# Ledger of designs, part 75: designed miniproteins, single chains, continued (2)

Each design is a single chain, and the fold is of that chain. pLDDT is the mean over its residues in the fold that is shown.

## One batch from the design tools (miniprotein)

Design m6760
Fold by ESMFold2-Fast:
Structure m6760 (fold): chain A 66 residues (1-66)
Amino acid sequence: DPAEEATRAGTLGVIAAAEGDYGTAAASFRKAAEHAREAGDLETAERLERQAEVAEKQARKAGVTL
């Protein structure tokens, strides 16, 4: 189920961010967006792309330099 895969990848991104691994978090959200597109859920894909941007912003605030 691509929609369930998208949700799982998004959740892993949140966990990675909570552990300070914001690079992995952003990558996970991007993969989740890809799964959402394959499911035909473009609205969820766009939301997940915004989540990736939030992860990048959090990385900067946490002192992680990319």
Scores: mean pLDDT 77

Design m6761
Fold by ESMFold2-Fast:
Order: structure tokens, then sequence, then C-alpha cells
Structure m6761 (fold): chain A 66 residues (1-66)
């Protein structure tokens, strides 16, 4: 599910700014605040330079927008 996917992204991510946005997105998803989660994931994607992590972020964003 989305929570598991976000927790796995946090394990892979080493950039502290990207990690902060992922942690805020995870909290927002757990609280049912999908709009806030999407905003934080879009910021994480903007800051992320690793193509594999970017692909996983895009998949999570697509799932949340469905």
Amino acid sequence: GIIDALERLLELETDPEVREHLEKALKAVKEGNYKEAIEHLEKALELETDPQIRERLELVLEALKR
C-alpha cells in the first residue's frame, strides 16, 4: 500500500530535505490528508536527483491521484 511504499522510500533516501518532505507526506497519508501528502511528494520529486527514487516517487504520486 501507499504507507509501505513511503516507508520504503524513507529507507532509501539519504538527502535530509527530501526525507523531511517524505516524513510529512507519510504523516499526511496516515491522517487521510491526501492533498497535503501530494504537495509534499511533489516537493520531494522536485528535489530528488536519483532516477530510481524519482520513478518510485512518481508511482506513489500516481496512486494517490487516482
Scores: mean pLDDT 86

Design m6762
Fold by ESMFold2-Fast:
Structure m6762 (fold): chain A 68 residues (1-68)
Amino acid sequence: SHETIDKVEMEVLAYAYRLAEDPSLSAEEIRERALEKARELTEQAGLSEEDRKYVLERVERGLDQLLA
């Protein structure tokens, strides 16, 4: 559902924001960890392939804004 998609996106971006507080982590490392988290959460939520792709696209967009 779109509600599940929104929850996963927000959880991943919140995780990325927390990682961004650590000055030892590069933007590349933050992106990699956040995308790994997105894959884990979408798999655990049992999302369809289409919904998983949509979440990953939204997460990438959020990461682009955070890590710009």
Scores: mean pLDDT 85

Design m6763
Fold by ESMFold2-Fast:
Structure m6763 (fold): chain A 97 residues (1-97)
Amino acid sequence: MSEKQLDILRNVAASILIMAGTEEDQKAAVETLKELTLSEDEEIRLLAVENLLKAGKVGSEEAKEAAIKALEEAIKTVKDEEVKEKAKKALEELKAA
């Protein structure tokens, strides 16, 4: 399995844990997604930002706070302007909700 395929599966697993996992599972999922925002693959980074937005919308209060913090860190650390703009938009959506 390629690293990209593995990171797609990590994104999918994190998404499932956000929807159906315990609070501890959701926090672990957010940490995994935060790592994936630093992936060498732009598609993996963009997918991770989308799943962090999902965590912020449907997760536990702790997972929502962790997702917001992860998006704020992604804006500071990611060099890709498209990923930064998606993270910024996700953060705006979470702050408006």
Scores: mean pLDDT 83

Design m6764
Fold by ESMFold2-Fast:
Structure m6764 (fold): chain A 67 residues (1-67)
Amino acid sequence: MEVTLEAMEAINRAAAEAFQAGLSDEEIRRKVTEAALKAGLDPETAERLADSVVRVIRNGRAAKAAA
């Protein structure tokens, strides 16, 4: 199943809001998963996307810590 543009917008909005609110990587993952499920993605796809988003955020933080 391909992710629709509407689903990606919902996921991106949830991730951005959680990140701006200063939530943990774990809470961001939960918010992204919830948004993906609400957008009609299956649970496995939603979880994989949430893991990918959290990985990107974590890698960005790790890069800043290493610099």
Scores: mean pLDDT 74

Design m6765
Fold by ESMFold2-Fast:
Structure m6765 (fold): chain A 80 residues (1-80)
Amino acid sequence: MLPRPREGDTVEAMRAIAAYLLHELLKLFDPEKAKEVQIEAARVGSEVSKLVKEGRFEEAARLLREFVDRMIAELEEARK
């Protein structure tokens, strides 16, 4: 019997890419600020994943957009 393809293969790849992009973004922050942003990113990512699994796509998209807007604001603050 052939092993069943893991439904998460594409999700795992996208997660790795997202984590890499977040890591690169965090390099633009001071280490202390980067820790705060990373903690918030993990929390928001978990909530978005849960909403998507529940079929609440509009709420998931809104939460993700709000998080991205906050990250941009934090990045702008950290640059000055």
Scores: mean pLDDT 68

Design m6766
Fold by ESMFold2-Fast:
Structure m6766 (fold): chain A 57 residues (1-57)
Amino acid sequence: GEEEKARKAAAKSGAELAKEKGRIPSAEEIAEEAVKKYGVPRELALRAAEELLKAGL
């Protein structure tokens, strides 16, 4: 469903941003990238980004 798509988008965006910036990105940075690149709902992307950061991006 939509939550699964948001998790995958956030994971990809988070990994890309971490490499690009050379640091762990914020949940908001990850969510913005996921919305722009994958068109997932912002609230779902933000929650997925927060979950990924807690689990160790």
Scores: mean pLDDT 80

Design m6767
Fold by ESMFold2-Fast:
Structure m6767 (fold): chain A 62 residues (1-62)
Amino acid sequence: GAAAIEAAVDAAYARQLASFEKDGLLDPEIRAQLERTRAAIVAALRAGDPHPPGGKFFKPKP
């Protein structure tokens, strides 16, 4: 269900933040962009959209 996909989006978001912080690339602008993209994906999923915008930006590594 949508909750499982939201959890996956949250995990991908956390991983992206950690990756950028590790590489010294995490600044307020990048953080705000990632937060905005996450919020848009979650909102689309809650609205019943199975193909949320910006999903390509959340590629979790195995």
Scores: mean pLDDT 69

Design m6768
Fold by ESMFold2-Fast:
Structure m6768 (fold): chain A 63 residues (1-63)
Amino acid sequence: LVETEADEEAEKIMTEVSKENPFTDDKKKQIESLEKIKEALEKAGIKAEVDKENLTVIVYEER
């Protein structure tokens, strides 16, 4: 896609869904979301990994 405005809308929708349902038993969707964040960070030149146990993204900075 040459235009990424729809990507911003998708992130907003996901954030609003998370606000209305902050607790979910669907770890698979949470992991998918974290993988997307990792890929976006790596495209920007930032080293990152997904922590599936804590459901978070670990950012590595060389300093």
Scores: mean pLDDT 60

Design m6770
Fold by ESMFold2-Fast:
Structure m6770 (fold): chain A 76 residues (1-76)
Amino acid sequence: MEEELRRLVEEADRIAERFRELGLEERALELETEVAMLVIGYAVAKLAGDEEAARRYVERLRELVERARRELEELE
């Protein structure tokens, strides 16, 4: 799970960089902010021992990254 979280964050960072290259700074910052909030939620869930909540945050991050990837594809 933590490895998947890391992979998703790395992918989101690459997508944000691509948005910046296209001149979409606000969209890049929005994506980075959403990712940061989900990562914080995951960390809090892990500290609380809430494995179900931690899993849901990874699922939400995966959905966020997939949506951002589709959005980037539509902008080409």
Scores: mean pLDDT 86

Design m6771
Fold by ESMFold2-Fast:
Structure m6771 (fold): chain A 62 residues (1-62)
Amino acid sequence: MVEEARKAFAEGDYEKAAEYAKKALEEDPLNSEARALYLEAARKLGREGEALRDLARIIEKA
């Protein structure tokens, strides 16, 4: 999932990058690379606030 997120981000597909990064975080909430990719992709999409809330929820469940 992290590798797919990184590849999608490099291709400019920020929606897929956010999707793959979120799936990686559901599997490993402590994955700092997945958190960074999710936040950056969401920021590119104008959804930074939603991403921050999602990250807080994922971390709480960890």
Scores: mean pLDDT 78

Design m6772
Fold by ESMFold2-Fast:
Structure m6772 (fold): chain A 65 residues (1-65)
Amino acid sequence: SLSDRSEEEIEAYRVAEEVVRANPEASAEQLRELITAALREKGVSEEVIERVARTAVAFHEMLKQ
């Protein structure tokens, strides 16, 4: 469902983008783990972590093709 994006989710995407940019050689699995760890350290909720990590990794893999 389309719902309003929270400020937490917007900030989580920014963090995920920074992690991806800092780790251009990382595999999809490694990026997922790195993004998840970074967001957990910042106290982001698990639901947001799951959604953001999945979306950021998928987008990164799409751009490689």
Scores: mean pLDDT 78

Design m6773
Fold by ESMFold2-Fast:
Structure m6773 (fold): chain A 68 residues (1-68)
Amino acid sequence: STLDELIEELEKEIEANKDSNPNAAELGKLALEMLKEIKKNNTKEVEEEKIKELEEELKKKREELAKK
């Protein structure tokens, strides 16, 4: 599923960044937990919509972190 694929990609990204960019790894861990909650609490029909909302929210959080 799209959600499972995104979780796998994010886990790989966290692993790749943990030594070179720990702030990106921490943001990735936060995103991973949010994706796991979406999977746990939502039906398959709404997962894709929730993923899109999460991507927009993470984009905003990345910009906030880059600002300071």
Scores: mean pLDDT 73

Design m6774
Fold by ESMFold2-Fast:
Structure m6774 (fold): chain A 48 residues (1-48)
Amino acid sequence: SLEEARQALADYFKERYGLTEEEAMAFASGDPEVLKKRIEETRKKLEE
């Protein structure tokens, strides 16, 4: 479900980037396709 996807993304952001629950959920509250692009961009930036 969309909620499960948001929670999974929030958990990923919290563990990888040290975000709070509220911050991670804010990033994960958008469209799933938009969130995938956001995650990819953030991951790429951190890996640089």
Scores: mean pLDDT 68

Design m6775
Fold by ESMFold2-Fast:
Structure m6775 (fold): chain A 76 residues (1-76)
Amino acid sequence: EDPPASPEERRAQARALLATMDPVGRKAFELVREGKEDEARELVRDYLRSQGLTPEEADAYADSFVALMREVVEAL
């Protein structure tokens, strides 16, 4: 509750991020839930690159986003 980065806070952040990235974020979440993390990472990377991020930035953020989505799936 009080300390940051609790499972509930991570779930709330993931939910807010999904709302921002709709519909891409939702599709990536479903892919992670199906165990298709590589496909989810590719989808997020392509989206981030379309927003003007460099390939290196897009890769790093896609990895972080997929890891966050996996945490949300495990919390369900």
Scores: mean pLDDT 72

Design m6776
Fold by ESMFold2-Fast:
Structure m6776 (fold): chain A 97 residues (1-97)
Amino acid sequence: SAEVAEVAAAVARTLVKKGLPEEAAELAEWARRFAEEKGALRGVARALVALGEAYAAAGDYEEAIRAYEEAIRAAEAAGDAALAERARANLEALKAA
């Protein structure tokens, strides 16, 4: 169910905003694995965006870059151009910092 992974990804993004990047990364990684097991490509992409945001907030920039690059591929495979562009924008902002 892509819905469970998308909800978990949204919660992970909220945890980043609350200054809890480690808890956010754990939840986003769980959401990614759950979505992958279900073959839910959009869920994988959303979880990877959340994971990238969590790693970036924690200062784990190499892991954040990898997560965004995987998110772009997953979003493109899911046909979600808007999500792919969001992941690209996040990646570009991170590389510019």
Scores: mean pLDDT 87

Design m6777
Fold by ESMFold2-Fast:
Structure m6777 (fold): chain A 68 residues (1-68)
Amino acid sequence: SALEDLDALEAELRADPRFEVRRVGDDTLLVTQTGSVTSLVGLALRIIGDYPNLEVSIEGDVLTIRAK
């Protein structure tokens, strides 16, 4: 399910020291990283490919991941 995908992705990203992850409510993750926006673009493209039940958007240096 989309929520199970989101929970798995939250655990993966929290284990990666390149990213800071915050959960907002039950269905949304906010992801930031130290450095350039290029790293978030690469992560967003990977998520779009691997998790069709998740929606991603980038505003500035913040990647938002939402369960559909």
Scores: mean pLDDT 79

Design m6778
Fold by ESMFold2-Fast:
Structure m6778 (fold): chain A 57 residues (1-57)
Amino acid sequence: ELEEELRREEKEKEEKEKGIEELIKVLKEEMAKLPKSAQESFEKNIEKNLPEHKEIV
């Protein structure tokens, strides 16, 4: 009984976590699929915003 209940709870938790992890995975895979130019633009935009935070800190 306990083993079946634990398996069920783990499955439900895994489904929820899978949804979030799948979104992150898709985002990472999409970024890898993007041409180098688009990837560079994204990183440049992030880096441009990061230095402002570094200056304030």
Scores: mean pLDDT 65

Design m6779
Fold by ESMFold2-Fast:
Structure m6779 (fold): chain A 60 residues (1-60)
Amino acid sequence: MLTEEQKEQLKSLDKDGDGTLSDEELAEVKRFFPQFDKDRDGYLDEEEMKELEELLKELL
């Protein structure tokens, strides 16, 4: 699970605090949380993005 520092990083990436990440914010997430890019293709699929948005809602 995420550390306190990782949770703070994820919250800061969602600048609007609405639980939605832009494409630029998703690129930063992949840098800090490579485990969410399971295919290692450099893209997050729709399922992975939904998991991140749910996690953000829990952290906000």
Scores: mean pLDDT 65

Design m6780
Fold by ESMFold2-Fast:
Structure m6780 (fold): chain A 61 residues (1-61)
Amino acid sequence: DKKIKELIDKAVEAAKKLDFSEMNKYFEELRKLLADDPVMARYKVTEASVEVAEAIREKLF
């Protein structure tokens, strides 16, 4: 749980810098961490994508 949150936060910070390569690296680490539960992995990556979108919106506006 704590590791999941840390990876999401790092992905969001990378996205704020428009470093999509670094962001994707953290998404891949998140998928790796949840490899035994692909449904949960997809759900958590989707949540991270929403956080990324909100972070970009905050930077833009």
Scores: mean pLDDT 76

Design m6781
Fold by ESMFold2-Fast:
Structure m6781 (fold): chain A 65 residues (1-65)
Amino acid sequence: AELAKKALKLLKEGDKEAALEELVKALIKLGYPEDLAKDIAEDIFKLGDEAAIVALEILEKVLKE
């Protein structure tokens, strides 16, 4: 939960690079390999800021319990 919240805060503050790094860390915590986590995070950010925000909100909900 904390990593997804931190990534969302960083993205809202305009720090896209730091938000991408925290998204990768959150995906690794969910059990994804580091290389796959990086690929997923990069693809999400390539779709644009709105897609990145939606992905982070989904991760926050998934990690809530």
Scores: mean pLDDT 75

Design m6782
Fold by ESMFold2-Fast:
Structure m6782 (fold): chain A 71 residues (1-71)
Amino acid sequence: MDEEKAKALKDGANALLRGADVLEEQGRTEGAEEIRRLAEETIRAVEEGNLEEAEKKYQEGLETLNRAMGD
């Protein structure tokens, strides 16, 4: 279960990085940088075995992406 959760969080963080690249291409640089930071923090937390922190950072990344897309 932890292995599947770790993989899902890494896959999600990589999707956030792709979303950030799209936002940057559209000139939304500030939002893109924040999302990249949260995605990197998610990956780091997974690598450290802290899946709870990784999930929290991933959710913050999703909220940031939704805010950037909604403005």
Scores: mean pLDDT 82

Design m6783
Fold by ESMFold2-Fast:
Structure m6783 (fold): chain A 62 residues (1-62)
Amino acid sequence: KKKEAEEKAKEIVELSKITDDKELIAAQVKELYKLDKEIAEKTLEEIEKINPEIAEAARKEI
């Protein structure tokens, strides 16, 4: 379960580098948060370094 959350987190971070679709990233982070809250928070920190606007949109969905 934790390994699945870590793999999903990596995919979301990579996705945030190639797309500016805030709704897509927010939906993915919300699903990750249901799997593992700590990994989701760390993923949000990584996304914020790449695109703060996308990270803010994702936080509103949590």
Scores: mean pLDDT 79

Design m6784
Fold by ESMFold2-Fast:
Structure m6784 (fold): chain A 51 residues (1-51)
Amino acid sequence: LKELIEKEEKNKKLAIELYNDPSLSELMKLLFQIVAGSSEYVIERLKEKLE
């Protein structure tokens, strides 16, 4: 579980970095924002199970 949380946190960080890239289209930025939010939700659920 801890390893999965760490992987999701890394994925979230990458998505945040990608939607801050000025060369990406607005649609791609929106998609990465959604991905970052989805990863945060998964992280929160996994942390609850680890407690």
Scores: mean pLDDT 77

Design m6785
Fold by ESMFold2-Fast:
Structure m6785 (fold): chain A 99 residues (1-99)
Amino acid sequence: MKEERRKAAVHATAAYIAAVGALISDSLEEMKRLANVAAQTAKEAADHFRRIGDEEAAKKYEEASKLFQEASQADTPEEMRKLIEEAIKKLKEANELAD
């Protein structure tokens, strides 16, 4: 795998792990922290995919990053979980494009 694709995959995996961690967290503070981590790592994945010319995958990771950032700013755990689940769907769509 090219170095840039490897970095993209590592950041994408980290975003998914953080997102799942947020969903199973019983603390609002921990959910917000993990949502922020997922947002940052999804954005880093998008930047790496863009550098290799994979603009469609990059857009999906950027959409996921924005949803995770919105989740970290949500007022209720229910809204946070909804936004995180939507972001995870975008991560899965991006992974299908990268196959």
Scores: mean pLDDT 82

Design m6786
Fold by ESMFold2-Fast:
Formats: sequence, C-alpha cells, structure tokens
Structure m6786 (fold): chain A 59 residues (1-59)
Amino acid sequence: SEIEELERRIARLDAEIAALEAQLAVAPSLDLQIELGVLRVERGVLLLVLKKLKEKEAK
C-alpha cells in the first residue's frame, strides 16, 4: 500500500534525524546541520502526502 510505504519512509527519516541530532549534540557541524535541515523538509513533504492519502481513503 502507498500509505504503508510512506509510513516506512517517514519512520526511516525519523531514525536518521534522531541520529543526526545526537551527533550534533556531541560535535556541532555545519554540514550535518544542513543535512538535518534537508531531511526535516523531506519528512514534512512526506507527512503532507500521507495526510492527503489518508483523507482520500477515509471514505
């Protein structure tokens, strides 16, 4: 299911974001901050798509 695929992708992004946040807490890095920002934007887009798909299937 497309919803299940999106949920798996969001879960992977959540794990990657958490790992980068943990790394930044120990050793701040501009490159890691940029990467974290990109992943957060990607997560936001996927959440919006997931919301729209769930609204469509709620009938």
Scores: mean pLDDT 84

Design m6787
Fold by ESMFold2-Fast:
Structure m6787 (fold): chain A 60 residues (1-60)
Amino acid sequence: SEEEAIKLLKELVGMSEEQARALIETLKTLTREQAVQFLQKFAGLSEEQAREIVDLVHSA
């Protein structure tokens, strides 16, 4: 769910809820693989962490 993705972004990256929501909207405009690459490059997340967040956003 988006709420769980927000929680993970706040915990792993230390961003605000508003920043996390804006990032999730960006991720929705990308393909799954593009979103994973974006999170790794932009937020410094591992591939595993990025895939978990993308799964939560793209699961619905």
Scores: mean pLDDT 81

Design m6788
Fold by ESMFold2-Fast:
Structure m6788 (fold): chain A 76 residues (1-76)
Amino acid sequence: SEMEEIRKKTIKAAESAFKFLEENPTPEAREFVIRLFRHEARLLEEQGKHELAEALRLLADLIEQGKSLEEIKAAL
């Protein structure tokens, strides 16, 4: 289903982000990841991909709140 595909893509994005943050454990790297996902969500919204855009906004918000990868996977 579209919802399952969106969840799968969002989890892969989260896993890639956390790998990057493990390699770059700085507040600046975390802020970069949050801004990147919010920027991508805006571009997806403009393309009419509203559900994927909302999923990326949720991912960015959870990272900003300091949620772990496991907490994020449970929320998606």
Scores: mean pLDDT 89

Design m6789
Fold by ESMFold2-Fast:
Structure m6789 (fold): chain A 46 residues (1-46)
Amino acid sequence: MTKEEENYRKKLIDEMEKALESLEVTPEDLPGYEEAKKVIERLKKS
């Protein structure tokens, strides 16, 4: 992946992460919270 494509992709993923944080949920309140975080991290690495 080119650096430009990676930067744009990271910006979109960052917005998704901020949305998840804004939910004020804990791992206990949302069964998929930790899995969602891992998916976002994997997208960042791709």
Scores: mean pLDDT 67

Design m6790
Fold by ESMFold2-Fast:
Structure m6790 (fold): chain A 70 residues (1-70)
Amino acid sequence: SKVEAAVLRGVAAAVEAYAQNPDISLEELVKIARDTARKAAEEYGLSPDQIEEAAKRAEELVKKIFEDLK
């Protein structure tokens, strides 16, 4: 789905940012994921509700990935 594609683009951007700078904060990774997912959802022509859903899901997923990292 387009919402899932936007979420994955947000997550991919956060993963790439971490790969380029491992010292990057979780807060910054979450912001990158959220902003990128929102922009991708807008590019896909999604509704405002779907844009915010994609941004929120990308934020939550990146938090889970990096907070559980050991």
Scores: mean pLDDT 87

Design m6791
Fold by ESMFold2-Fast:
Structure m6791 (fold): chain A 67 residues (1-67)
Amino acid sequence: SEILAAGERGDPAHVPELVPLLHSEDPEVRAAAARALGRIGGPETREALERAEPSPARQAALRMIER
C-alpha cells in the first residue's frame, strides 16, 4: 500500500488514513499501520497507538516514538 509505505518513511500527511488501519481486520495491515505511525511520531500518533488493541507491533511503535 502506498499509504503504508509513505507512513513508514515518516510522511505525516497520511496520519488520518493510517489511524483507521490500526483497527483493520487484517493483522498484517494493523502491524504495518502501527509501524508507520511509530515512524511518524508525535503526540497525536502516540495517542492513537495507545487507544489501539495491545500487540507486539503497537508496543514497538510506541518505543520508536519514545526514543
Scores: mean pLDDT 74

Design m6792
Fold by ESMFold2-Fast:
Structure m6792 (fold): chain A 81 residues (1-81)
Amino acid sequence: SKEDMKRAAKIAAELARENAERGEVDPLTTALIIMTLSVLRLAAEREGDEETAKKIREALDAVSQGDYETAAKLLEELAKE
């Protein structure tokens, strides 16, 4: 459901925020973020929710660049109602 997707986005946001605040990348936390966002992106694309899919792709791009601050902000926005 969209509610479950928002809960998962909130968890991913918290993980991204943790990496951003530490200033150091935790590889396991990063892997969990990527896996979670990849599943959510596929779900959003399948449902035709292009706005959500676009935000998730932007968050994945930010993670790939090591920009966890931007990733956290994008995911925090997605997790809001």
Scores: mean pLDDT 81

Design m6794
Fold by ESMFold2-Fast:
Structure m6794 (fold): chain A 128 residues (1-128)
Amino acid sequence: DELVEAARKALELGIQAAEKLYQQGKITQEQRDRIILNLREVVVFLEVEVSEGKLSEEEKELLLKLFEAMIKFYEAVLAEDIEGAEEALKEIEKIVRELEEKLGKDHPLTRIAKRLLEDAKLLLEALR
């Protein structure tokens, strides 16, 4: 499943990015642990939802776009490419807005995407 594979890749890269910034003293242990926990919880949630056939095709397409943008973001953070990370963050913000407009502010997927966006903003601020 392309969505599950993208989510797992985002988790792997996100763990590496959070760990790197923590080792550099740019984020706290609590911030690192929260980012990793949020990503792990999202991947577990998606594996369950996909296995139970609960996601619409539109929801799958939006989530795939989200994880592809998150992958680009974490790759840029790992490369210490501030401009690339800013570009990827703008893409994440656009996808979060699209999720909010199509699914509603209180939809579980919108809430998940907003948490991932908040964590990405924290990592970008730490990278600067």
Scores: mean pLDDT 88

Design m6795
Fold by ESMFold2-Fast:
Structure m6795 (fold): chain A 114 residues (1-114)
Amino acid sequence: MKKLTIEAIVEEDYAEITVRASGKVKVTVEADHPDVAVLVETRGGRRQSAGFIAEKPGDVGEAELEVDEGSTLVIRVAAPREPTKVKITIELDEDGRIESVETSAKDAKVRLEE
């Protein structure tokens, strides 16, 4: 399994993380603040989306999606107007691929484990 971990600080009301990937994807998002809303969607192929709201610090939301080749996985995080630490884990099947990661979030730390 391939695992991509993104740790970032959301200081504004909204941040976007864009991952160019393909295959079966499991997205896990953890927030250290309540009232964080998360939307996960695919762009450029089949339209798939999932969303959740973190109600307390340490809440974990999960989504499973299939990302078509040449498509993009987009994770949008709406946070309270305080610096909020968010940890995003993207797990792929063995046939899955990650090509690039882009984010508007501050102090983003990206780690890939295969």
Scores: mean pLDDT 75

Design m6796
Fold by ESMFold2-Fast:
Parts: sequence; C-alpha cells; structure tokens
Structure m6796 (fold): chain A 79 residues (1-79)
Amino acid sequence: MIPKITEENKWNVRIKVLLLERQVLADPRATPEEKARFRELADGILKALDNNDFETAQKLLEEVYRLLEELRARGWRWR
C-alpha cells in the first residue's frame, strides 16, 4: 500500500524518496531509462512537497511505486 502524504509525514516521504533514488541509481538491473525516470519522479515529488502540493506529490509517489514493482519483478530489493 502506498502511504498517504500528510504534513506530519512529508519529511519522512522526502527522506524515503531520496534513499530509494540512491538505491535504484546504484542497481545494475535498472536500465538507464528507468534511472532517468526515477530521478525525474523524485525531483517532481520534492518540488511538489516544497510547494505543499500533496495531490501532485501523491500521484508522483504512486508512479515511483509502480516503477519499483517493475524493478522488483527483475530481482531488485530494498537493501
């Protein structure tokens, strides 16, 4: 289940997104296109959070989780 972004958890979401980006960019199973897409999504989430646009941040977070599911199907795991 994808977490609901709130004022209380937005800092945790920011940290989580940055950590996920670092893990995906370091994984050789992720394609260059997937790494570029993840970076774009991460940047978009951070910008939306800075603007208190939780609706946009939520949609982008859902896209991040969709991409993670594709990577998990190829053996990626959170480390």
Scores: mean pLDDT 78

Design m6797
Fold by ESMFold2-Fast:
Structure m6797 (fold): chain A 77 residues (1-77)
Amino acid sequence: MAEEYLKKGEEAEKQGDYETAARYYVNAASDYIAEGDLEKAAEYFRKAADSYRKSGNVELATLYEKAAEAARAQAQA
């Protein structure tokens, strides 16, 4: 469930493990897509992108920025 992934992501951020935090935020965003909550999905894909950027993974940061934009566009369709 998305809330459990968010809790794990926040804990990873507290530990400075931004790579792990980003992975949990991606899992949460995917769960929100499955629930039809595209605004929440966009929010957590952006949070994942920010965490990947902090970890130095620019490629995944760019990928999840695009995923956030796609989810937000679908939320308004």
Scores: mean pLDDT 84

